# Designed miniproteins, single chains, continued (2): the designs that were tried, part 98

Each design is a single chain, and the fold is of that chain. pLDDT is the mean over its residues in the fold that is shown.

## One batch from the design tools (miniprotein)

Design m7409
Fold by ESMFold2-Fast:
Structure m7409 (fold): chain A 87 residues (1-87)
Amino acid sequence: DEEIRRLGEEAERLVEEIRKLLSEEEAERLLEAVSILVAARLGAPVPEEKVAEAERILEELEKRNPEAAELARRLGELVERGLLLSR
């Protein structure tokens, strides 16, 4: 419970930092890409085309803004960990 809460608070902080570095549209697109990749890694039935597009969004962001890309990768890891702990 407490650990899941802390992961959620850290994830919210990372989302806020991402929103400071990117436009609203770019941040929303990135957050959707992160959620798609996490869902796919956890075995959710996600179309291959959506996974490929999400991976491309992160790769292009890493070249353009490595700081935002690193925050997005950390966010994905925290969300995945939180979902695994809630079982």
Scores: mean pLDDT 82

Design m7410
Fold by ESMFold2-Fast:
Structure m7410 (fold): chain A 81 residues (1-81)
Amino acid sequence: SVEARAEELLEEIERLVAEFKEALRAGDWERAAALDAEIRAKTDELMKLIEQLPPEKQAEYIARLSALMNDRARAIVEAAE
C-alpha cells in the first residue's frame, strides 16, 4: 500500500539522518555530503507518496518528516560550531 511504502521511506530517512549526524561528528565531509544527497532524494519520493494519503495522514507524516528535517538541520549547525 501507499502508506506502507511511506512508512518504509520514513524509516530509511530516519536511519540516513542518524548516519549523517555520525559522519558530521567524525568530520567525514565526503560521506556527509553523499548521505545528505540520499536524504534529499528519499524526502522528495516520500512527499510524492504523502500526496496520495488522506488529509489527516498527510498531516501526521508531514509532522514526522519535519521533525527529522529539524534534527538534520540541528546537526549541521552543531558541526559548524
Scores: mean pLDDT 88

Design m7411
Fold by ESMFold2-Fast:
Structure m7411 (fold): chain A 91 residues (1-91)
Amino acid sequence: GLEGARLGLEGGLEAAKGGTGKGLILGIAGALLGIGGIFNYEVLGDDKTSARDGQAAGELGKKGGEIGKDEKGKALGEQGEKAGRAGYEAS
């Protein structure tokens, strides 16, 4: 859960850095979900919700990176999505 949320946050932040319009909005949304996933893990102890939030954050970071043509944001978002999905399935 936590690793997916962290990677989703990083992907969202990278997508937001050079993003305009929809890419910027998706990058910000991914970063906020990544923060929520970290909070759910570290404060609430909810690994399954953290993993789900990390998957969603990664998906948004990936889409933001695709729209903004930010390969690093896309790659980090894909990693967050995969890590979050794996954590959710393991829970």
Scores: mean pLDDT 75

Design m7412
Fold by ESMFold2-Fast:
Structure m7412 (fold): chain A 80 residues (1-80)
Amino acid sequence: RGEELARALEEQARKLEEQAKEAEKQGKTEIAKKLREVAKEYRELAREAGRARTDEELEEVKRRAQKAADKYQEALDELK
């Protein structure tokens, strides 16, 4: 089960890195930095999700992912 969450978080991190490259090409350096920070957080959470042994551990990863998503939404709104 943690594998599915880890896969989703890794996929999201890849998309964030692509968006960061695009923002950088447009000269939006601050937005690119925020996107890369969120991507790094998602990759760390993906590792934790893959190692999770209990539902409680998975819930903690999901809670942390929600906090990272808040940063992503802020950066995304500034990009467009």
Scores: mean pLDDT 78

Design m7413
Fold by ESMFold2-Fast:
Structure m7413 (fold): chain A 78 residues (1-78)
Amino acid sequence: MTPEELAAQAAALEAQAAANPDDVETLARLADVYFQLGDYRKAAEWARRAAELFERQGRHEEAAYLRRVAEALERLAA
């Protein structure tokens, strides 16, 4: 996938997240797309939001995983 295709996918997923902010799958996919774009700051932001929603849904394993991902991405963004 080209960077332009990834950017278009990110825009579409952000629109979906705005329409359904509790869709944890959309937030997790946004983290992955921004990571592929090399935007580690945005990737970390979406990963943290996804982790918070997984925790609220009782999906503790997925939440813990995404918190670790967000911490690693924050180090890359620094």
Scores: mean pLDDT 84

Design m7414
Fold by ESMFold2-Fast:
Structure m7414 (fold): chain A 80 residues (1-80)
Amino acid sequence: SPELKLIRALKKAAEKNPDGTITVEEAKEIIDSFKDELSPETVEAIKKGLERAADENGTITLEQALKIVREAVETGKVEE
């Protein structure tokens, strides 16, 4: 699943940082690497979610990033 690959990439990025955080810019770069595997709607929803959840320094925790991915995937699914 592209969503599971994205989640694993975000986890690896956060594990590289001692505080378990990632910057919005780092998270967006990871998401952009999946733009051909995810719908454009899902990609945009994740990016907007990350921007909204980021702290004043543009940083987000892994747990917040994972929640945003889950919410965007669920909301971005167009039921037939």
Scores: mean pLDDT 76

Design m7415
Fold by ESMFold2-Fast:
Structure m7415 (fold): chain A 68 residues (1-68)
Amino acid sequence: MTPVQQRVLEVRDRLTKRAEELGLPDTVELIEKVADTLLANPRVTPDAVEAAERSLEDIIREEEEKQR
């Protein structure tokens, strides 16, 4: 496994756990789909993973705020 692929799995696991704790099943599915897409790309870059992580964190934050 490359360091980039390992980073994708770490981001997936962390964000999926957060979304599950917040009761966001659609967001969990989205996180898994994004991670699968990144892992399927043989030329995935660290910058692409970081951008996806930030985007997914923003989505989780917005969904959490809607539940309050």
Scores: mean pLDDT 82

Design m7416
Fold by ESMFold2-Fast:
Order: C-alpha cells, then structure tokens, then sequence
Structure m7416 (fold): chain A 55 residues (1-55)
C-alpha cells in the first residue's frame, strides 16, 4: 500500500546510513506522531540522496 512507502524508505535509509545517520533514523522512527516521524524520515532520505549525488 501507499503507507508502506515510509517503511520502504526506512529500510533503504538504514541500508545506506552511516552509524551516526542510523542513530538519527532510529530517533525519527521512535517519534509517536506518525506525521512527524514520516517527515523526519523523508528529510533524512533526501539528505542522504543528495550526499550520494555529490559523492
């Protein structure tokens, strides 16, 4: 479903993350508000994607 995109993003972020980024991902995932959690995960995803494009 469309809602699974957040879970897919989370798995992708974890696979591509540094240890420091992984801690931030775990913190974002621990957010109780699903909207805040999704936004934090999306922000991390975009930051990591931008880093990959520049590396």
Amino acid sequence: SGQQKVDDLLQRLLQQSTPAQRQRILQAQAEQDPGVRAQRLLELGFEMAEQQLQS
Scores: mean pLDDT 73

Design m7417
Fold by ESMFold2-Fast:
Structure m7417 (fold): chain A 90 residues (1-90)
Amino acid sequence: DELEENKEIIEYIKRLIENPYDIEAFKKLAELEPIIAGLIILGYYREGKEDFIIKSTTKEQIEKILEALKKEDVVGEESLKLIEKVLEKI
């Protein structure tokens, strides 16, 4: 049920708004919606908060996020390069 999945996704997004360093919420969001997780990483880069989230993710999770963003063509090349920098730091 798309509506129920969306409610779960919104719940993890709310948790990350209240606590940007909620590692468990980020990991679950990255599994459910890698595109949204990728957009959150880009947002953290712009706010200078990326270091904490980067430390909590695996190379495999970031690679899946990068692949999903490339496949769906939702972000430009500059944004993809920022995610690639995350992968290099892990």
Scores: mean pLDDT 74

Design m7418
Fold by ESMFold2-Fast:
Structure m7418 (fold): chain A 98 residues (1-98)
Amino acid sequence: VEKALEEARKKIEEAQARISELNELAGRSSPEIRGDLFAAIGKGNKMLALAAQYLEEAERLSKIDPEKGLELAKRATELAEEAIRYIDQAMEEAKKRE
């Protein structure tokens, strides 16, 4: 379970970095694009908050119920990966418009 927890933490950090990159892009984008990018940032932040919740729960359960802890750690990783994919898609769409 420890490796799954490490993987989840790493993916959450990667997602946070992508959100920061998208924020910088939004700041220098036209008003037409900026609204869409801030909406994507909002969605990504919601996914990331949920992933962080699953990670905290997984860490708490890792010593009590390792199977449940492992399952929650995997869910945290999946949510972080979805957030990364969502942010990457938003960045690519913005590049096509700018």
Scores: mean pLDDT 82

Design m7419
Fold by ESMFold2-Fast:
Structure m7419 (fold): chain A 68 residues (1-68)
Amino acid sequence: MPSVTELLQQMNQLIGQIRNPEYLDQAQAVLRDMYERLKKAKTEEEKQQVALEALQQIKQILEQEQKQ
């Protein structure tokens, strides 16, 4: 599994590709929720899962923007 740091790097790169402010706001909301969940996560596996879920949500946001 990729590290949390590697997943965060991938998320930042994808967010940098978002051009529409509405989708950018959605992606930033995903990041804020992810950081709150990471603070509450008790194991490394839980932290990796939280980061993976956030990455998938950001990928979906970017895909939705590209279909518009």
Scores: mean pLDDT 82

Design m7420
Fold by ESMFold2-Fast:
Structure m7420 (fold): chain A 88 residues (1-88)
Amino acid sequence: ATKTLTGPDGRKATVTANADGSITVTFSGLKPGDVVTVVVEKNGKRTEKTFAPGETSVTISGFKPGDKVTVKVYVNGKLIGSATLTVP
């Protein structure tokens, strides 16, 4: 499953739930110095991953088929969007 999150400044994140039990977040429209943090929540458990300088994607593993996960994307500490996906 794939969802696109569009922030108020036109930056967008594509969130994909993969069949291998991973969640991939790909970002477009990043500027030098932007700090992107991705939070994936499942059943009250939170996994957080921050993009390294020059990264445009992160992958978070450890989910099972049928899991409902909520993905939140932050740029410079501001929430730009959230999506709920089911892992295929």
Scores: mean pLDDT 73

Design m7421
Fold by ESMFold2-Fast:
Structure m7421 (fold): chain A 61 residues (1-61)
Amino acid sequence: RSDEAPHDTPVVRYAAEKLREIGDELQKALSGEDPELRKDLYENGGELMRKILKEREEALK
């Protein structure tokens, strides 16, 4: 292993950090900074993601 690279990181911790990063990107889309990205997520992000985006859209009304 390299000293510069992250050593053996637990899957849970790694997943949590990646989830936080995904959450930040999702918040940017939900804030309406890029309407095309939001539309793409709404249609192609899967059923669960479409539900989340729809609920947020309703809350913003």
Scores: mean pLDDT 60

Design m7422
Fold by ESMFold2-Fast:
Structure m7422 (fold): chain A 66 residues (1-66)
Amino acid sequence: MEEEAEKKIQEIFAKKIREKLLNESIETEELIKELNEALEEVEKNDPSYKDIIDKIRKELEDLKSS
């Protein structure tokens, strides 16, 4: 269940990253913002994914702090 949610979110992220890199020159910080917005949308539509979404948000914040 957690693994399935994580895989689904990873697929969404990979797709969004590919689209941004192919369609537009974008800085990593802007990409992280876009990904955070996607997580907000996923959480709103699928509250059961909250735990995995919180975990991914933490990882994105750590990436931004680097």
Scores: mean pLDDT 70

Design m7423
Fold by ESMFold2-Fast:
Structure m7423 (fold): chain A 93 residues (1-93)
Amino acid sequence: SNAEKIAHGLELMDKLYNVFKQTVDNHRLMLAQRGIVTGEMDKEFQAFVDTMRRMQSHIQSLSSPSDHQVITNRLNQMIADIQALLDEYKAQL
């Protein structure tokens, strides 16, 4: 059903978010070389955002219009949380 596909897509989003957050935490230990490691993290973050936006489009194509804003808000919060974490690490370098 569409409801099962939506639930599965949201679960995959949560898993991807948690994996990427762990990747950022792991790279923090290697951020002694700011210019090189920061550039790699920015590219990985862009790939994460692009993947999350593709997942958003797919989930929304299966959902009702009333659910679109909830999905968008959830995704924007996940992206904002990772952006804030990256900005905090850059400030410590």
Scores: mean pLDDT 76

Design m7424
Fold by ESMFold2-Fast:
Structure m7424 (fold): chain A 89 residues (1-89)
Amino acid sequence: AEERVRELKERVEEILKKYEEKAKELEKKKDKKGGQELIAEAIGEALDLSEEEKKEYLEAVENKDEERIKKFIEELQERAAEIAELLES
């Protein structure tokens, strides 16, 4: 039970880190005036967890609620898919 929670937490961190790196790459390039900044802002907003979402995630980890953590991962993966579409556009 506790091991699964740790694995799920690691997956959340990996997803966030991967897309944070993409946002930083877009910020650094700034080669298309306006476009790159808008994409970087959109990525930042998509990955920006609300205080309510952060609290829910922390409570799920504290309570070892695997279903809640999985739902959180699904939400992050959905945001990640949106980011991938923005990067491919």
Scores: mean pLDDT 64

Design m7425
Fold by ESMFold2-Fast:
Structure m7425 (fold): chain A 81 residues (1-81)
Amino acid sequence: SAVDELLEEAKKEIERIKEEALKSKLSLDQRIEMFEKRALALMMETLARLEALGASQEERDEVLAEITREVQRALKEIEEE
């Protein structure tokens, strides 16, 4: 479904943003800030796209929960480097 495709796209983008943060020449604090700003923008964009598709509340909640889990996992990996 389009919802499933958006979720997979968002997960891949989170991983990409994490990799960019880890490879950056920035300090740890700057890497975390960069990741958080990009992740927030991605979450906002994904929610807007789900709303435009007419996704149900259940579908939106599930996608948001999954994205939140991936963001928290990626953030921990950045912090532990």
Scores: mean pLDDT 86

Design m7426
Fold by ESMFold2-Fast:
Structure m7426 (fold): chain A 100 residues (1-100)
Amino acid sequence: DPLAERIAQLEAESKRLQEEVDELVKKLGVPDEYIAERKARRDKSLAYVEQLAKERGLTPEERELILLNARVGDLKGDIAELKHLERQRKGEVDPRLRPL
């Protein structure tokens, strides 16, 4: 079943990405308040996706696929922010090129 296989792949990727976030948080000593704020932003995004899925009359499997894709995207964003923080602390980021 291609849909079941895709869901399993996204679940595995989500778990791997969460482990990478956890390792970066531990390595960088990020405050719990920072993690809580990021989680709150993710939860809000997932609630929006859930509402959209209901409005479109999606099947439970299609809904799960969309939610997993959103979770993977959010985790990749968290990793990118943590990697940027790591680079800043190492002095590898030119302050003149800092994103606004």
Scores: mean pLDDT 76

Design m7427
Fold by ESMFold2-Fast:
Structure m7427 (fold): chain A 89 residues (1-89)
Amino acid sequence: DLVKLTPYQHQVLALLFKDFQLPLPPPGQVSLEQLQEFLELLEAAGYTNLVPFLRGKPVDPSKLSSEQLQELLDKVHDAILPQNPELAR
């Protein structure tokens, strides 16, 4: 299962991958394993709004539907880069 990213979601992930020194996935898609690793790094970096989701582990990112993953990516974007909405433009 692959997640298809919008242009701004890809820009958000590219920025965060650069900051965490992770290999950037090909444009327009990311694997569930890459998304899981990315979310774990966000939790480790102290993004509190994601900590309950990751630590409580009510659902594994790799087990989420593509629709739920898209919603999660939108929320991550809004939580991490609230001052950079221009990245979506």
Scores: mean pLDDT 51

Design m7428
Fold by ESMFold2-Fast:
Structure m7428 (fold): chain A 61 residues (1-61)
Amino acid sequence: VPEEEFEAEVKEALAEMVLGIAKLDIKHNGVSPEEAAEWAKSILEKAGYKDLAERVKQELL
């Protein structure tokens, strides 16, 4: 398997994990969707995944 395919799958798994945590914070801790979206975007952007950061932000809003 090309390294790029493995990295793409790892990126998707990371995005799903971050999105899941953000949704739990909204549901259980009273965090606003906007605040959770900004947090998730920040995490993914710091990891170098700007396209995933924008996608996850849109999924939370």
Scores: mean pLDDT 78

Design m7429
Fold by ESMFold2-Fast:
Structure m7429 (fold): chain A 65 residues (1-65)
Amino acid sequence: SLEEKKELIDSIFKLVENGVISPEQAARALKAAGLVSDETAQRLIELAKAGVPVEKLREEALKEL
């Protein structure tokens, strides 16, 4: 469901915030789970490299839902 997808996205980004995984690992996980497209996963990686905060990366991922 939409709610379950949102909770999974939120959980993955909490792992990034807590330093458990990198933004690149998060983008790969989101893609592998079918939550975002390849294009969005690549965009998230580029935004992270540009210094965009994790909160804004989460907002971008949620736009796919």
Scores: mean pLDDT 84

Design m7430
Fold by ESMFold2-Fast:
Structure m7430 (fold): chain A 67 residues (1-67)
Amino acid sequence: MEVKLEVGEEVLITSSPEDEEVAKKLGIRVIRSENPVALALHMPNSEIVAFLANFEGSSVVVKAVAP
C-alpha cells in the first residue's frame, strides 16, 4: 500500500486499534499495518519522528519530507 502524503504531514502507522482511536481524536491520519516499522521504513520521502510507547514498534509516527 502506497500512501500519498503532503510535505510536512504527520501520519500514525499502527497495529493497535487503541492507538488508532486516540490518533483520530487528535486529528492525526492513521494507517493500519501488521508491521508498522517495516512500512514506515519503505515509505518514500518520509522520516520516522516518533515511536509510541511500544517495545516492538507497534505504532510509529512518520512525517513527509520534500524529495
Scores: mean pLDDT 66

Design m7431
Fold by ESMFold2-Fast:
Structure m7431 (fold): chain A 106 residues (1-106)
Amino acid sequence: NLQKVIDELKKLIDEFNSLIKQRIENAKKRRDEVFKELEKAVDDLLSALQALHPEMTPEEAQALRDKILEEAKKMSLPELVRKTEEVRYLTDRLQAEIDAQKAAAA
């Protein structure tokens, strides 16, 4: 019966469209979350850089922030994750140097 086949195909197409919509929404949410994590990581990096380089102006710090985040807008999700971890790693290394300098000065 051809009509039963057509009705089954219509139902499968509706189910597929619902599934794809949910996957796109989930992917967008995940990307937005990682981008917020990157923004925080960049802010932490800039704080550490300014602590080690007090000659860095607020304008120079903002320009570096804007450059990193604008480049990040072009990145895929895996590239955003990698960049966030890279920024965190750099911040941890700079923070260890700050902590060592504070300990030596005390």
Scores: mean pLDDT 87

Design m7432
Fold by ESMFold2-Fast:
Structure m7432 (fold): chain A 71 residues (1-71)
Amino acid sequence: MIDMEEVDDALNRMLDSVKSMTEDEKSKQAVDLFKQSQKAKREGDLDKAKELYEQSQALAQESKAALEAKR
């Protein structure tokens, strides 16, 4: 059972923290996660590779959206 107000407040704080990161930092993290995903794929850990790839895509999309918003 979840407290809607507490969950919503915590989520908004987390999103604000991520949004305060620079686009360069987000892009750098996305590339790093993508490299880790490729390494996991080579090691045969497809489950880990997929998870890391999804995290990389999420950060890359967020960085791209922030860059477009600045234009």
Scores: mean pLDDT 69

Design m7433
Fold by ESMFold2-Fast:
Structure m7433 (fold): chain A 63 residues (1-63)
Amino acid sequence: SEAEQLREESERLLRRAEEKFALGAKYLQQGDTQRALELFAEGSSLAREGQELYERAKKLEAE
């Protein structure tokens, strides 16, 4: 279903966001603040997109 596809894509985006946050934290520990901030921004963008897809899937399942 469309809801299943949106849920699966949401999960992929959220996993990618976690990877970006983990990598950002690693660079921050190494003192590379600029690279860390770029990775946190990328992760935040992916997390937001993933959450939007999850909410769309939830609405389709409620309809």
Scores: mean pLDDT 88

Design m7434
Fold by ESMFold2-Fast:
Structure m7434 (fold): chain A 88 residues (1-88)
Amino acid sequence: SDAEALRRIAELFRKAAEYARQGDPEKAVEYANQAIEEARKVSDPALRDRLIALAETAKRYAEQGRPDEAANIFEGAAETSRRAAEQL
């Protein structure tokens, strides 16, 4: 269901944020990529596109050595996904 996918996406974004803050950008990007793949399964195209865009932006910050900005965006994406799951 979309609710299950959105809960999983939120968890993946939380892990991406944790690894970004720990100074492991490679692991942060791995979890962000998993979140993108799960987001592709979300039925609402506006929510899907927003979650993917947030993940791609945070990935770029992580790869550029900007871990706090990456983590903040990942945390925001996790909250967006969690709240969306609660509305279903």
Scores: mean pLDDT 90

Design m7435
Fold by ESMFold2-Fast:
Structure m7435 (fold): chain A 91 residues (1-91)
Amino acid sequence: SMEKIKEITKLEFELLALASEAELLERQLETSDDPAVLERILREAEEARERAEELRERLEELNAPERLLRRLEEVIERIEELIARVREKLA
């Protein structure tokens, strides 16, 4: 349906935004050992993970193309790896 196509397109832009945010957080992690900065990165990464999980549920509800679900899974894995790396630096 036309409504379904519009919603999936909107979610695809949200996926691109999440991927860009993950990349930015990865770059920030590479350039900082400041605990305050690391705690901010952790908080932002955890918030991004929550948004990514919500996006997954919405895409699954809409029976979105498998390629989008696969790309989202890749972004979720990157965010989870980022969270693990930040936690390791804070230990």
Scores: mean pLDDT 89

Design m7436
Fold by ESMFold2-Fast:
Structure m7436 (fold): chain A 58 residues (1-58)
Amino acid sequence: NDLLLQRQRLQTTYQGGQRAVQIGLQNYDSVSDIINDNQQFVDDSYRQRQRLDQQIQS
């Protein structure tokens, strides 16, 4: 269903975001704002995936 496909896409996006955050942390002094933005994106994607999982089960 559409929700299942959206969850799979969010999972891929979430993994990419986590990698970006980890890379950013190595250069924290110069890119702290970018790191914070990427961390927010990762957190939001994780929560959206959790919500989609709930909707699929309901």
Scores: mean pLDDT 71

Design m7437
Fold by ESMFold2-Fast:
Structure m7437 (fold): chain A 100 residues (1-100)
Amino acid sequence: MKRIGIVIGAKDSGASMDLALKIAEQSDYLLLIDKDAASLAAARDRIQAAFPHVKIETKVEDATSSQQGIKIAEKTFGVKLKPIDTYTTADAIGTLAEEE
């Protein structure tokens, strides 16, 4: 089962980045969601430099809930997800992909 991390409001600094790095360390795939494309690009580049083997996808969307983040990730990766961890400080979610 693949582990997929989701971070909503991904920024290149502060608590959001610290949490994104922690989730990336434990993930096979990472989805970064923010309404600002430049912030997403900077966050992706920093995380990719730290964890070159993590597959990172970005989506420019104004996601307002963990449930929306999960739905975007399921569409992005083409899998069903089970949430295993939810983090409120940066709206981050750890999930497991259900592979059939």
Scores: mean pLDDT 71

Design m7438
Fold by ESMFold2-Fast:
Structure m7438 (fold): chain A 98 residues (1-98)
Amino acid sequence: SEIRLELLHEERSPDGSTVTHLFRVSGEASLEDIERAVREFLRELERREGGRVVSVEAFDEDGNLIGRGSGSIEDLARMAARAISEGARYLRVTVRRL
């Protein structure tokens, strides 16, 4: 089993210092596999944007916020995986560019 993260929207701050990405989450996996997949995904996003992930927000299918975190990639991935296991279907990821 596998989860997929599909980019729906990208928004840059007016000065270009911050990029916000909205992803759709689909598929099913164990909590451990979701956490690993999200962790790898966030690390890859940092490399592609040339920045640091500063926050992740998780929303259910109806757009209700059910999880929010800031901090390390490990903490963000753990929070996001828990939210996804609880029904989150969208992740909003904010990257601060270097």
Scores: mean pLDDT 87

Design m7439
Fold by ESMFold2-Fast:
Structure m7439 (fold): chain A 84 residues (1-84)
Amino acid sequence: MEEVEELAKRLAEIEGIDEEAAREIAYAVANLVEEGKSLEEIAEAVRTVIKQLEADYGIEISEEAREKAIEIALEWAKEVREKK
């Protein structure tokens, strides 16, 4: 739980990603890591969640912010796997 909140905090620091969007992405990533999904599957899930957030909230997340979110999510996934 605390690890997921740290990921959400990191994602919220990205310009254009608010705290609620960051949390949605963080929980999706954490669920996939727990299921043992590959880094490629996690990256695709982040892209999918971001597109869903853009549609649901009527916002546009830049390509730069999207790529940063993927990088942060993959780094976090690697860190969590190293501890387990």
Scores: mean pLDDT 80

Design m7440
Fold by ESMFold2-Fast:
Structure m7440 (fold): chain A 111 residues (1-111)
Amino acid sequence: AKKTKWIGELKGLESDGPETIRVGVAATGAEEVNVDVTAEALDESGKVIDTASASVTAKGGEDPVLVDLTVQAKGKTTLVVTVTADAGEVLARAASVTSGKVLEMKKEILE
């Protein structure tokens, strides 16, 4: 199976305190795939100020596995979500934050 990477970014979040990001992940094949999900909060200068991560097993089927990651925002914050699978293809369906905004998830193929 090919490596899979998805990246979502939300710029210009004006928030102080915890922001919860919900990501839906589903495997595209019949096999289970181990998936790493990382969320980063970047300050207005582009420095990472907080990071959260989780590892989940994605299964094929209709409903995605939902992963909630909480990072601390401070003022003008950019949120970056990365979904990586080293051995299998997965879909990152949506990343949403507590404000109801959605991060556009873009697929990359890793080398």
Scores: mean pLDDT 75

Design m7441
Fold by ESMFold2-Fast:
Parts: sequence; C-alpha cells; structure tokens
Structure m7441 (fold): chain A 66 residues (1-66)
Amino acid sequence: ADPLVELARERARTASEAEVEQVRREVAEAERVFAALPELTPAQRRAYAGRLAAARAFLETWEALH
C-alpha cells in the first residue's frame, strides 16, 4: 500500500472540520495547478499524483466516518 495514502486515512479519523476544508481547498488548488503546469517529468508527475491520491483518500475516509 502507498504509505502516504495509509497515513492520510489515519489522519482523517481525528481531523477537525477546519482541517477537512483546508484539504479540500488544497486538492482543488493542486488539481488546477497540475492541469496548468508545463510538461512534467515522469518522476514529478508520479510525486504530484501520489500527493493528490493521499489527499483524496483523506477526504473519502472522513466522509465515510460522518
């Protein structure tokens, strides 16, 4: 399993509503920036995709608990 995704799920279990809203804003901004960036190397693309996957797992876990 992806360590960042596992950590994100654990963080979601104790997250405040303010932290959740911050993660939602970060995901929206990251998706906007990622779409607008110039050509990325495969390594940069993987790193960015991994961060977004972890943030989405955080939000999905929090929503499933509420």
Scores: mean pLDDT 76

Design m7442
Fold by ESMFold2-Fast:
Structure m7442 (fold): chain A 95 residues (1-95)
Amino acid sequence: KKEEAARLLAEAIVERFTKEQIANYVLYVASKAGLPLDEARKYAEEVLNAESDEERIEVLARFLLTFDDSTLQEIARGLAEKGDEKAREALKLLE
């Protein structure tokens, strides 16, 4: 269920943002959640180097899976408040 929630959140983010915005979002979320900067930079670089939205979704889902359920719930709530249906479904899976 956590893997499914992470995938839905990754899809919601990739649908809304450019690859540059996603890379910046990765660094922001990692900083807020206390993830080491070197690890965050690796994910941001993979997002920028991905050749397709599907590859970016896979990278972002792996990144999101490094967080605990409470951090994923916070991310899902933020996106759901913006009206994202996939983020709303992800939040339901995490609760």
Scores: mean pLDDT 83

Design m7443
Fold by ESMFold2-Fast:
Structure m7443 (fold): chain A 80 residues (1-80)
Amino acid sequence: SELRKELIEELEKEKEELEKKTGVSVEEAEEILKKSKDFNDEFLRDLFRLVLIEKVIEALKEGKSLEEIQEMIKEIFEEK
């Protein structure tokens, strides 16, 4: 799907921008989010968004529907 490819490209760009802004990889972001509470709200939000974007990219590449991805995002936010 053209829409799926476009969305993946946009998310990949946002991921790269967040990695540049934070100086942290997705793997490092997951570790920080699990172990640290000493960061400000903006930094933690950017790390959370980085991890979320990676999960959405993976789901899109696996052929999940936009509805399934929306439910995944909802579950992640409701668990917090």
Scores: mean pLDDT 76

